# Ledger of designs, part 61: designed miniproteins, single chains, continued (4)

Each design is a single chain, and the fold is of that chain. pLDDT is the mean over its residues in the fold that is shown.

## One batch from the design tools (miniprotein)

Design m14103
Fold by ESMFold2-Fast:
Structure m14103 (fold): chain A 75 residues (1-75)
Amino acid sequence: EREEVVKKAKELLRREAPPSLADEAIEKLNQALEEKASPVEMLELMGQIGARMHAAGLTVSKELADLLLKFAELS
């Protein structure tokens, strides 16, 4: 279910990113899903999120990456 995947992604983003960055990333992901963004667009968003997290001294976990891929497939 897409809502279950969204919930998991939000939880992981809150754990791995500062609140302001997590909120921004979650908002963009929700918007893309609602607008039925293509899988390519979703992967691009994942890349942007990963880059911002890395700049903050964090790394996108394999669990989060897998979840974002599922998120794109459910769009």
Scores: mean pLDDT 68

Design m14104
Fold by ESMFold2-Fast:
Structure m14104 (fold): chain A 83 residues (1-83)
Amino acid sequence: SDKIIEEGKERLLELARSIPDPRARQAVENAIETAASLMRQGDYDLAEEVVFGTVDYLVKQGLISEEQAKEIKETVRKTVEEL
């Protein structure tokens, strides 16, 4: 459902806005847009991989917290589970 993807995307973008580093925020926003496109194509596993890979990298670089990464990952997973 496009509505489920749109609602998930909105929640994810709200989480991204809380990221203080502008470059990290942009990377997460780009990953969210890519994931939404992949979900519309039925590529759910790849959509999760793109977002999870991005936030894991940003945690390793110290640019976002593990808690922020967990919330983003859980939101992506829940969105995919509702599709």
Scores: mean pLDDT 88

Design m14105
Fold by ESMFold2-Fast:
Structure m14105 (fold): chain A 79 residues (1-79)
Amino acid sequence: SDNWLELERRFPLIGVYTDWTLGEFIGFVADMLGVSPQTLLDRFEKLLGRPVDLSKKVGQLSDEEVGALLKAIDELSSK
């Protein structure tokens, strides 16, 4: 999917991160962005329109969930 290709472009080690829980990955990305994990999670869930299961693995994310996560990252990176 286009969203997964974009995620791989931004995170070249995504093949390693697919075994991480979504909560662990959100924590990692939030640290890179200089925001709290809660700030990234709140933006992600708002864009997705529903709560997300943080215990699921990154590799189990749907294309729609990946798209919402990428938009949340873009809105919070503000560069």
Scores: mean pLDDT 84

Design m14106
Fold by ESMFold2-Fast:
Structure m14106 (fold): chain A 92 residues (1-92)
Amino acid sequence: LIEEAVEKLEEAARLASSSGSPVGPEAAEKLERAARLAREGDLRGAIEKVRRAIELLIAGYPDMSAEDQKIATEAIRKAEEALRLLEEALAE
């Protein structure tokens, strides 16, 4: 669960950082921090950072180019998959 979540967070961070949007690098930083927190066992901290990254990408979405919107959609999808896994790990 946690290892799979970390892999998805790292992929989401790579996607977000590849975006030409100003919010891309900021979202990527939060996703990378979430991966570190998850590895350290701070699942609540990781979940908070993932939710904030998703919020940033969604808020910035209307101002993005079509290509950046496609990248943001994939990053959000991967981040949501990671969020689900982290929430499942926290519930155990």
Scores: mean pLDDT 84

Design m14107
Fold by ESMFold2-Fast:
Structure m14107 (fold): chain A 74 residues (1-74)
Amino acid sequence: RRPSREELLKDLEALLKAAEKLKDEELIKIVQEGIRYLEEGNEEKALELYNKAFLMLAEKAQEENRQIRVEVPP
């Protein structure tokens, strides 16, 4: 099953909030780029950027375990 555009947007927004709480400008930029691709209709690129941002965020969460809801590692 493929995620809907609305579901992907919600996931990107949640990831953006987490990145903003971390104050990681690079991560914020990647997530915002993903949202922009969604607006342009490039769902595949948006999904790739989401996966990339999620990996980067999970790497940071491994050190803190507090900034993000990390229950299951990627």
Scores: mean pLDDT 73

Design m14108
Fold by ESMFold2-Fast:
Structure m14108 (fold): chain A 84 residues (1-84)
Amino acid sequence: SRLELLKKIVDALNELFKKNPKAKSISLKELAEELKKKGYSEEEVKEAIELVKELADKDKDGKITKSELYSLSALINQLEIEER
């Protein structure tokens, strides 16, 4: 589901920020590589990147900030409540 894909994206972004604590943002390319390292297929990675582009409409430079990550986490929490 798209909700499960969003959770995987948030987990990957959290891992990238943990590995790079001084980073202000994570590029979509870095996110794609992290998802590949976690064993996701090329198709799953493509779908994840397109979903991030759709939901992070404020990210005009192809980078995800910590603020955008927090917004995605809040969206996931809202969607989980709605699935109940």
Scores: mean pLDDT 75

Design m14109
Fold by ESMFold2-Fast:
Structure m14109 (fold): chain A 67 residues (1-67)
Amino acid sequence: SAVIDRLAARLGIPAAEARAFGREVAALAKQGKGEEARRLTLEFARRHGISPEEAERLGVAGVIEFQ
């Protein structure tokens, strides 16, 4: 969606990587794996040098996009 692509652009993250992350978070959320989704989000934040809050916003955009 426009939201995930715009957030990725603002953070300097390639759209393909942001979308892959968003799909993974959406899949984990659908499975009720909230703790694993949180861990993935924190790992993504650290890997890309963004805040946990920024990574969480990308994850939420992914859940909305990929449900």
Scores: mean pLDDT 87

Design m14110
Fold by ESMFold2-Fast:
Structure m14110 (fold): chain A 77 residues (1-77)
Amino acid sequence: ALATGTVTVTINGITATGVGSGRTGREGLALGAQEALAKLAPYVSEEELEKAAEKVEEAIAAAPEDATELEVEVEVE
């Protein structure tokens, strides 16, 4: 059975949601995060996208092993 993860990323009020499926919950979240960040890439700066990617990686590492949902918000002035 595959674990499905849903990741919602908001960068300066622009929100995208990605969904991924992997062999572990964290793998599902990592793939979902990649989809969310890819959806945001045309709408945000490279610097904002890099900050969001870093926060997403930290949030996935801090999440419970069986987490299926993750939300990350990045505000850059």
Scores: mean pLDDT 81

Design m14111
Fold by ESMFold2-Fast:
Structure m14111 (fold): chain A 91 residues (1-91)
Amino acid sequence: DARARAEELLRETAARLREAKTEAEKEALLQELFDRARELGIPELVLGEEVLRYALEEKDYFFVSEFNRFIGREKESEYYREEYKKLNPEA
């Protein structure tokens, strides 16, 4: 099931993304997510749908903000970045 495989990749990527210290590391991790999804036959549309589902369920606003930034959705990225800051005001 493409959605189940996407969910597993998202959990792994979210955990690694929280440990990333530089913008280059974050971009590399997100590129790896897309590359692994392609290798596993997960359609890009399905991956995007599962990112949103995962973020809403887990309240992982940091991950969804960085994902939207990577794919060029700046307004969505900024919105979720502000939501992340509300939970992490020192970040």
Scores: mean pLDDT 76

Design m14112
Fold by ESMFold2-Fast:
Structure m14112 (fold): chain A 100 residues (1-100)
Amino acid sequence: ELTPEEVAELLRELLETKYKDHPLVQGFLELSRDPELLKAHIDYLLENFEVDKELYEKLSQLSTRELLEAFVRGLVEDPKLFLASLKVLVDRYGYEAFYL
């Protein structure tokens, strides 16, 4: 129901409100300003690191809001959650969900 652009807006809002001062959030926001570089980094991560299949399946059942909250939490504290939620978001909405 939500477009990739609407998902990107929600993600921006979460990153700028909940974890604005976190170094990894600041790094992600900076990376998101360069679509080609962002896509290259996402492709590298998904091609070189194994996504936890059970976690991917669980996250695939979440609402957009819950999935984005899991992504932001993963980014700051849980690499496994980050990678799995990243894969779900790319599969559902494409790279445009990260063009903040």
Scores: mean pLDDT 84

Design m14113
Fold by ESMFold2-Fast:
Structure m14113 (fold): chain A 87 residues (1-87)
Amino acid sequence: MIAERAREVAEEAARVLPEVARAVAREMGLSEEEAEELAERAVERVRGLGEKIVELAREGKLEEAEEGVRKLEEATRRAKEELERRK
């Protein structure tokens, strides 16, 4: 359950957070190449966090895993709000 939730949230975040990174980079006047580098880093960071949360759940550290899922859900929700605001 927690591991499955972590995977789902990480997949959603990996889809949304790179779009925010690209939008912010463009607003800052960064190049397309720099925007794509920031997007790639966002994806790597999110996937790493998802994997860490899954490992915590497998080790029976359910409190830490649940907190990780909650924080990742909050970050994803904020990113979606930011994207909606920019449209």
Scores: mean pLDDT 80

Design m14114
Fold by ESMFold2-Fast:
Structure m14114 (fold): chain A 66 residues (1-66)
Amino acid sequence: MSVAAQEEALGQEVEALLLESKDPEKKKQIVQLMAATLRQLRALTDPEKKKEVIAAARAQLAEIRE
């Protein structure tokens, strides 16, 4: 899967969680995670490293969701 497709999938996952979440603190954690992830992606030029960052962000989102 391309980096763009993985970023789109992550964005959709974040949007769904923000819409479904009732907890303001969880919403804040999700927003902060996305901001940190986007900063990391901006600093990277290697597509494989970008994919690793996206995968790590998705794993952290799963932990916040639970």
Scores: mean pLDDT 78

Design m14115
Fold by ESMFold2-Fast:
Structure m14115 (fold): chain A 102 residues (1-102)
Amino acid sequence: MIEQAKEEIDYLLDRVRKYAESLPDEELRQKALEIIDRFEKEVKEQLENMKNDVRKAALKIVETARKFFDELTKLDPSLKELMDELYLQVQVIADALIIESK
């Protein structure tokens, strides 16, 4: 369960990272990668916290995703549709974890 969530989150992070790496402007690319690295660290911390409280950690991941995806969208507004799609995927992952932890 937690292992599957980690794999799904890693897949989402890889997708965003590959997009950031494709950006033609080096400064914009570096800023996007920095935001993604901070998001990855905070989300992975919450995935570890799931061993203690799955619901609390899952809700924190959703909150964290909202903040970082908004930050990426402000950096590059063309990312809005991708960030909205990824946010919905994060919500689906979190909801599944909460339901299955009951």
Scores: mean pLDDT 79

Design m14116
Fold by ESMFold2-Fast:
Parts: C-alpha cells; sequence; structure tokens
Structure m14116 (fold): chain A 92 residues (1-92)
C-alpha cells in the first residue's frame, strides 16, 4: 500500500512534565523504527507543554503496528498527558 505519514501530538498536563514526555516520546520513536518499520522519525517540542512525533510507515500493516505502540505508550504515560492526537495522511 502507499506510505503513510503519522503526526502524534502529545500535550503534557504541566510544562514541568514536558521534558519527561519528550524523552519518553523519543523512546517511542526508536521503538517504532525497530518494531513498525518507521522512518523519517522526528520528535520536537512545539510549545511549553506540547511535543510532536512525526514518522512515515511503509504500509497499512505497519500503520496498525504503529497505532498499537502509540496507544500502549499513551496508556502507560496517561498520568503525564492531558491529550494525545494522531493525524494520518498520505506520505509524499
Amino acid sequence: GPELRLRVVATAKSPSDTPTVLSSLQGLGRRLEREAGARDVKVSQTSPNTVVLELVVPDREALQRALRLIREWAESNKSLLSSVVVDISPAA
């Protein structure tokens, strides 16, 4: 199938939690590369309490693996997070 771009927007409950969320999301990015075949992985802080993970997955099966890992990550970090939003679009 066509490659898909994911944008994961994680909002911390407090700006003081943002460094922990950033570090954890970087760990998720590395795990997505190993377990879901993700590429072009980028993690960046976009506001005092918002961290964004961007990645490309090769197909729908990889997308399903990536979404499972993201969901598991969000549940494990729910005490630090006010929201997690995932946007999916076709990759260029």
Scores: mean pLDDT 90

Design m14117
Fold by ESMFold2-Fast:
Structure m14117 (fold): chain A 81 residues (1-81)
Amino acid sequence: DEARRLLEASVDELLRLAETEEGRELLREAIAAIRERTAAGELPAEYGELLVAALEAALAGDREAALAAAERLLELVREAA
């Protein structure tokens, strides 16, 4: 499953970013941008909430929570297609 492999690789990269001060700052900036785009109606609220949940889980070092949020987002995208 290519989508699953890419999803896991993406989550692992987010966890790596969270290991450094610079990476943590980038993740916080991404969360702020996603929240702003969601509030402006540029992203559906459910997509924005799941993206923020995945990034917050990565900041906490919680791979399981980050994967769960990312998998939920993938399911939502598949249902919309």
Scores: mean pLDDT 83

Design m14118
Fold by ESMFold2-Fast:
Structure m14118 (fold): chain A 65 residues (1-65)
Amino acid sequence: MFLSKDELAEILEKLSKELNLEDMEKVIDIVLEMLSKSEKINAEELLEKLSKVNPKAAELLKKLI
């Protein structure tokens, strides 16, 4: 499933309420890296990348998609 920019923004807002600043910086870095390679973010690819770097963020994302 591909996330629209609006869906991605909503997900990031929800994650920012549950994650500390350091964890959110890691999430944002992954999102920016994915956007540099593609105009669309695949939700499954984002989940896989997050699970390797921050399992808590990955579990939260899984509940939002």
Scores: mean pLDDT 79

Design m14119
Fold by ESMFold2-Fast:
Structure m14119 (fold): chain A 86 residues (1-86)
Amino acid sequence: MKEEALEKAKEAAKKAAESDVEEAKKIIEELTEYLMKLSEEVAEESAKEFAKTLDEEMKKLGVSEKKAAEIKKFAAEGIKKILEHY
């Protein structure tokens, strides 16, 4: 389960980085709901991997500062929701 959750987090991050803002928000929301159904340890580790991969992929793709900031802000709110759930 932890390995599957980490894989889903990485794929979601890559897809979100390639998407427009609205599509990225939907991907983040779906991932957040998925992770909240798992154990605290798995959810926290997967959320950290998501944030790391998202930052790396956005830098690699040359995503604009404004777009990156909006997506990262939404991702941070999702991570906060996961942490406050447990």
Scores: mean pLDDT 81

Design m14120
Fold by ESMFold2-Fast:
Structure m14120 (fold): chain A 58 residues (1-58)
Amino acid sequence: LEEEAERARELSKEYLELGKKLKEEGNYTLSSGYYILGIGYETEAELLERKLEELKKS
């Protein structure tokens, strides 16, 4: 869980950076795809981190 949360956060950052770079290059179609992936992984990381905190309280 902890490792999965870290990987999701790393993937989110990578995909958001790729999306931004592609948008600057004028490739809006690929940019939008990478932004969606980046946001998805960011949300996943937040959910996993909250679950991990709840498990530590148990």
Scores: mean pLDDT 80

Design m14121
Fold by ESMFold2-Fast:
Structure m14121 (fold): chain A 80 residues (1-80)
Amino acid sequence: SVSDRLASYLDAFRQSLEMGDEKGAVTTVRLAGQEALASPSEDALATLEEMRRLAEEYGNEKSAKLAEEAIAALREKMAE
């Protein structure tokens, strides 16, 4: 399911951040954002919000910015 895939992206994102794999983290948050926008849900929003929180915690500014942009786009789409 989309929720299972989003959970897998969140786990992969956390692993990339723990390893200092900045490019891997950025790639994962982009993919998660695309999945979230294709299938909007509260689970998708929660996943992106947790990714933003983790990115900020680990100091990955690029991933945090991408997660923030995806959250804004998803919230706008869910309001339609």
Scores: mean pLDDT 86

Design m14122
Fold by ESMFold2-Fast:
Structure m14122 (fold): chain A 63 residues (1-63)
Amino acid sequence: SLEDLLVGLLMHDMGLSEEVARELLEALRAGDIDGAARLLQEHAGFPPEVARRMAESAAAFLR
């Protein structure tokens, strides 16, 4: 499925576990920018401003 493909890409590109990749995708699809940015900071090592911008951009494309 598209969801499984996106989860796989997040795992491969950002080094996330499957659990975290699925949580990130769910947050992005829900428009939860704060939650998505937090996951990117905690699990992918992005600084706060970069994580926020990435979450905003990704959520805009997934809605």
Scores: mean pLDDT 83

Design m14123
Fold by ESMFold2-Fast:
Structure m14123 (fold): chain A 94 residues (1-94)
Amino acid sequence: APTAEQQAARDELQTAVVQAANEGAARLDAGEALETVKEYLEQRLRELAARLAAKLPPATVAELTANASQIAGSITASLALQNGREVPASLAPA
């Protein structure tokens, strides 16, 4: 079971991911390419994994680091659909 500190870090991570997704949506609305938004989200996920590494379970950190590109792609695909854009095959949903 997670500790109170680990649970707080998970809540912080979820909040930060939602904020990054909202920023990604704003970038798409501003006319940025899907690939650019995916790269932005991937970088944000890697930064979050690094910043929260001491407070999150090692398995969670490893998952975020290993799957950052796939997670960023899935978020970007969801944002693209909401923005009325076609989802390219390279951004397959998770």
Scores: mean pLDDT 77

Design m14124
Fold by ESMFold2-Fast:
Structure m14124 (fold): chain A 71 residues (1-71)
Amino acid sequence: LLDFLKSLSPVQKYTLYLYFKDKGIELPEEVKKFIEEQKPKALAIRKSGYPEITEEEFNEIFKKVEELIKK
């Protein structure tokens, strides 16, 4: 899971962070810490302009994360 998350862009990481926060999904501590470390960069990107990821890109990332969490 952590290695997969490291491969994502800051925008993709921020989108997943918000999703997990909204759903109340409990993440392993190392994953949570990693996402929190990326949060300032992701927030700066969002503040400077509304970056959009495609619905297809979001669904692909989300599916991979769900599969990794289940294991």
Scores: mean pLDDT 65

Design m14125
Fold by ESMFold2-Fast:
Structure m14125 (fold): chain A 62 residues (1-62)
Amino acid sequence: KEFKEVNPAEAIQTFLSSNGLSPTDVNVIYEGEEYSFSTNDEFAKFVSTLPDNASFTIKKKS
């Protein structure tokens, strides 16, 4: 799902919760790069670096 949110962290958390997914179950596409995470800490660090109003896509891991 594509996102363009003022608060990316909250938008991502809501998406994960509503779909029963953990941070390690998804990839995030940002600025043409696809990011994957092995731990919740890696995910939290990545999300904290996203600027307000960042455009990104969340994709379930295949």
Scores: mean pLDDT 73

Design m14126
Fold by ESMFold2-Fast:
Formats: sequence, structure tokens, C-alpha cells
Structure m14126 (fold): chain A 85 residues (1-85)
Amino acid sequence: SPLEEQLKGSIETAAKFADNKEVIEAITNYLIDVAEANPALGRKAKEYVDKLLQEAIEKGESKTKIDVLEKIGEEVARAVEKAEA
């Protein structure tokens, strides 16, 4: 799906630019908006964030990258829960 590929690309951009606050805020807000509008896509975004988070931990990536992925995952999960309530 083109939308799923766009979500993955946005998450990959967040992981790549984890030290860039403006990029992280923009991508996090975009993913929250997507999850609130379409919880099924929000769940797919969360699964991809969790995959990248696991890979980052296994590879010993920076704490900044790990913390950013954890926070994005938490915000997306919260948005899905809010949309399904």
C-alpha cells in the first residue's frame, strides 16, 4: 500500500534524524494524525516502530535513537487507543 510505504518512510526518517527535534516533532504529529484517522494504519505504524526499536537495541544504536523510537511508539499507541474509544 502506498500509504503504508509512506508511514514506513516517515518512521525511517525519524530514526535517521533522531537528534533533530523539529523532524521528530513533525513526524510524531503526522503519525498521531494518521492513527487517529485510521487506527488500523496506526497499528501498522506501531508494529514498524517496534521492529526498528528492536533492531536499534540489538545493534547497540544511540540512546537518543532508542528513546525517540520508544516515545514515537508510545504516542502512536495512545492515538490508536483514543481513536478506538
Scores: mean pLDDT 88

Design m14127
Fold by ESMFold2-Fast:
Structure m14127 (fold): chain A 92 residues (1-92)
Amino acid sequence: EREKLIEKLLKGIEEAEELSKHKDPLLRLAAAITLLVNGRQLAKLGYLEEAKEVLRKAAEITRELTKHKDPRIAELAKILLEEVEEELKKLE
């Protein structure tokens, strides 16, 4: 069961990484949210280094989206980036 849960988390991360390449900025935001949630779950399971890698990817996606021409997308990305960076800080 635990191994199967980890496998599902890792699959979700890979799917989110693929979604992060999408043209739609809302789908890229959704990808970053998925990486944040799955990164937190990996940290709770004791996979701290893997969690940090996943959260750093979420931070990269959201940081790029803070530069988006649509101010609504940029503002949502900024809020999400602050949450991701706070989560990373807890794992140092």
Scores: mean pLDDT 86

Design m14128
Fold by ESMFold2-Fast:
Structure m14128 (fold): chain A 81 residues (1-81)
Amino acid sequence: SRIEKLREVKKRIEEAENVEEAIEALEELAELLEGEYKLEAEIALALGYMMKAVGYSEEEVLEFLKREGTRIVEKALEELE
């Protein structure tokens, strides 16, 4: 189900050890979401890429993506459950 896929993506976001894993998880999250939540996930991805491009550390980018991804997926799960 969509809820089960969202729970799996939430776990992948929480367990991400590097920026590439976090980006992959948020890209999958964006594909599973619609409307404003999809837009929030796409904005978080764009900001993560921007942070990487302007020289933020991998740790800072990873922390940002995990924080935003977890926030977005939790809100989406609350609305669907």
Scores: mean pLDDT 87

Design m14129
Fold by ESMFold2-Fast:
Structure m14129 (fold): chain A 97 residues (1-97)
Amino acid sequence: REEELKKKYKELLEELLKNKDDPVKVKRIITKKVEELLIEGFSLEEVLEILKKIKEELEKLGLLEVKKIVDEVMETVREASKDPRYQKYLAEKRAKR
């Protein structure tokens, strides 16, 4: 589990660094990766921990705009996780895999 989480962290960080100059694409990448991880069976807490580590690294690199987008996605995911319709959506996506 820990090695898998580290792999997902590195993959997402590299993708964000590659696209750091495109805020719209960055938001899309993070949103898609969060959905993919939740569908794969990672908990909300595990996904938020990955995003937290990414935020820490982005801050060290001075990529404050990308960090802000990560913060916005984290808040969106926390709010969405409280919606029963979102839980149903994730369950349906999981069943089709």
Scores: mean pLDDT 78

Design m14130
Fold by ESMFold2-Fast:
Structure m14130 (fold): chain A 73 residues (1-73)
Amino acid sequence: MHVFSPEEILKRAIAATAEGPLSDEDIEKIAELMGVEPETVRRIIEERRPEAEKLREEVLKEEKELREKLAKE
């Protein structure tokens, strides 16, 4: 099902870097979901890392909304 766009997946990954670097396993999972190479994911995360704290707040809001929708579906 088309739940997340590639941009949403990247936003979650960048937000996670606010708590520390992602594991290789997490990067591989993100790359598979996006249909790109893991190195591409790592590069985009590093380029957008300064936004990590702001994106973490966005991700938490979206995750709350998703949990509410999943409880009904």
Scores: mean pLDDT 72

Design m14131
Fold by ESMFold2-Fast:
Structure m14131 (fold): chain A 110 residues (1-110)
Amino acid sequence: PELVQSYTSAPQHLKEGETYTATLTVTADSGTYTVLVLVENVGDKPLTLDIKVYVNGKLVAEAKGVVVEPGGRAGVIAEAELKKGDVITAVVTATEGEGTVRVTITLYRA
């Protein structure tokens, strides 16, 4: 699949119960896209994460209770019809543990 747009956050420190929100505004042309959200544990302790993906405030995909080991990644995939100016929001909550995550939102043309 063709990679058309990507955003990667700086490392974000999360305490248990804390949430980080990453946002990507679509600059690509209108079409059907695969939205991939990757959350990487760049810290030294395991984390349990909830990951929710929204398009213009509508929940399109989620993963709950995902254990991510140090250096590991968790992914959530959605298919969406997107147009220029649409807002993709990835909401990452640390439900157990404390550590540091990096969030990447990538658009692939379907």
Scores: mean pLDDT 90

Design m14132
Fold by ESMFold2-Fast:
Structure m14132 (fold): chain A 86 residues (1-86)
Amino acid sequence: SSMTISMTENAVQAVIKTAQTQDLATAVEVAKQAALNIGSSSGLTQDDVDRIQALLQQTARSTHTLGEDAGRQEGKRTVDAVRSIL
């Protein structure tokens, strides 16, 4: 749904910002909470929620270690994966 995609795009931006302006541990926690919120709002399975969490946490790690452009690439993969689940 359009709402699920928008939530995922917002989650990607929040994770990237947190990884750049705070620390990796906080960004990983933001990713976890975002995946839970996306799942509950969209009626996704636990397996789908776990997959989205892993992708958002990878977005956090890539932003922290390789910078914003790498985070944006992982974020795009996360959004594309959510589109494929719907």
Scores: mean pLDDT 89

Design m14133
Fold by ESMFold2-Fast:
Structure m14133 (fold): chain A 100 residues (1-100)
Amino acid sequence: SALDQARQLLEELLKAVEEMKKEAEKKGDTKTAEGLDRIIELIKQALAAETVDELRALLEEIREQIKKMIEETKDEKIKRKLESLLNAVELILELLDQLS
């Protein structure tokens, strides 16, 4: 189902963000690590969401947090990785629109 596919993609997104946070921490990039930690907590909430509307709202909050981090970063490598995460979130949101 589209919902099961969205949850699978969200699990993959969680792993990608956790890996990116670990790399940020290793480099001493505290600001990026804190922003990614916020995204991790929102993804965990999204995975626990009981309704499609709750899941969509949390994904939209994740999208806005990523957009904010893209605007604030001066590191082109981090910016490209954040843009890839943004594309993944937008794909999940498009998948959920098929359920409306």
Scores: mean pLDDT 87

Design m14134
Fold by ESMFold2-Fast:
Structure m14134 (fold): chain A 91 residues (1-91)
Amino acid sequence: AAATVTPAAASYRSGEDLVLAVSGLAAGPVTVHLRAAGSPEAAPIDATRAADGTVTLPANGLAAGDYVVSVEDAAGRRTTEASFTVLPAPP
């Protein structure tokens, strides 16, 4: 079966924890590949997949906009891509 990633929310605010539900990958060290929608270049982020399948990126510093995420395990298995939105900071 294909590995999948699902953001816990469709939108996040800057500074909120980004929580991802990951299936089909091994528990332990993972690389989160995060890119702005429409950009071909992903920024790799080191993280850990918990035994319950959750990957948490604390206090996201992302600019407002649409993003695409995928997760890769230590064996090189990669999830399908999923999308989420980062909302602007309140005025």
Scores: mean pLDDT 78

Design m14135
Fold by ESMFold2-Fast:
Structure m14135 (fold): chain A 94 residues (1-94)
Amino acid sequence: VLSFEQRSAALEKAFELLQHLVDVLKETGDPEKAVEEALKLYETLSPYEQEIFLRLLKAEVKSSEEYLKQNPDAPEELKKLTEALKKLVEKLEA
């Protein structure tokens, strides 16, 4: 069993990577560029950190898709973010 500190560190890195993707998307408006930059950072992670990130990413996609189903008039920024996250999951699971 991994220590609480190791698990907390992996979660912090996962959130940092997700935040970097959001920042790139806001700066460029380009989901493909955001996904490309996120993939580069993902490759620097340990296997355990990659697993935690993928689990977090899948949860975020599911949550965002459910929100968009209930709120079809949601901001375009949220729709673009959800698309970028879905593309990243597809590339990581390919």
Scores: mean pLDDT 81

Design m14136
Fold by ESMFold2-Fast:
Structure m14136 (fold): chain A 84 residues (1-84)
Amino acid sequence: NPELREELEELLEEIEELLEEYRETGSIPEERLLELLERIDRLLERIRPLLTPEQQQEALRAAAIRDPREFLEALKEWLKKLLE
């Protein structure tokens, strides 16, 4: 599924950009975070049926993280594992 892979790679890039901005400024822009979270929700619903039970559990654990930075870092690592 090349379209889905490209969307996941684009999401990973956006997450990395937002985390880099946090490292530079000490804050995550709320507007960009909200837009990213909406995109994450849509993509996760599309890939959920393709995931193993273990991968689904890892995604749920990441989604339970309340701190935005920690959430994005956990999601980045999870996406990297999916993309290989």
Scores: mean pLDDT 76

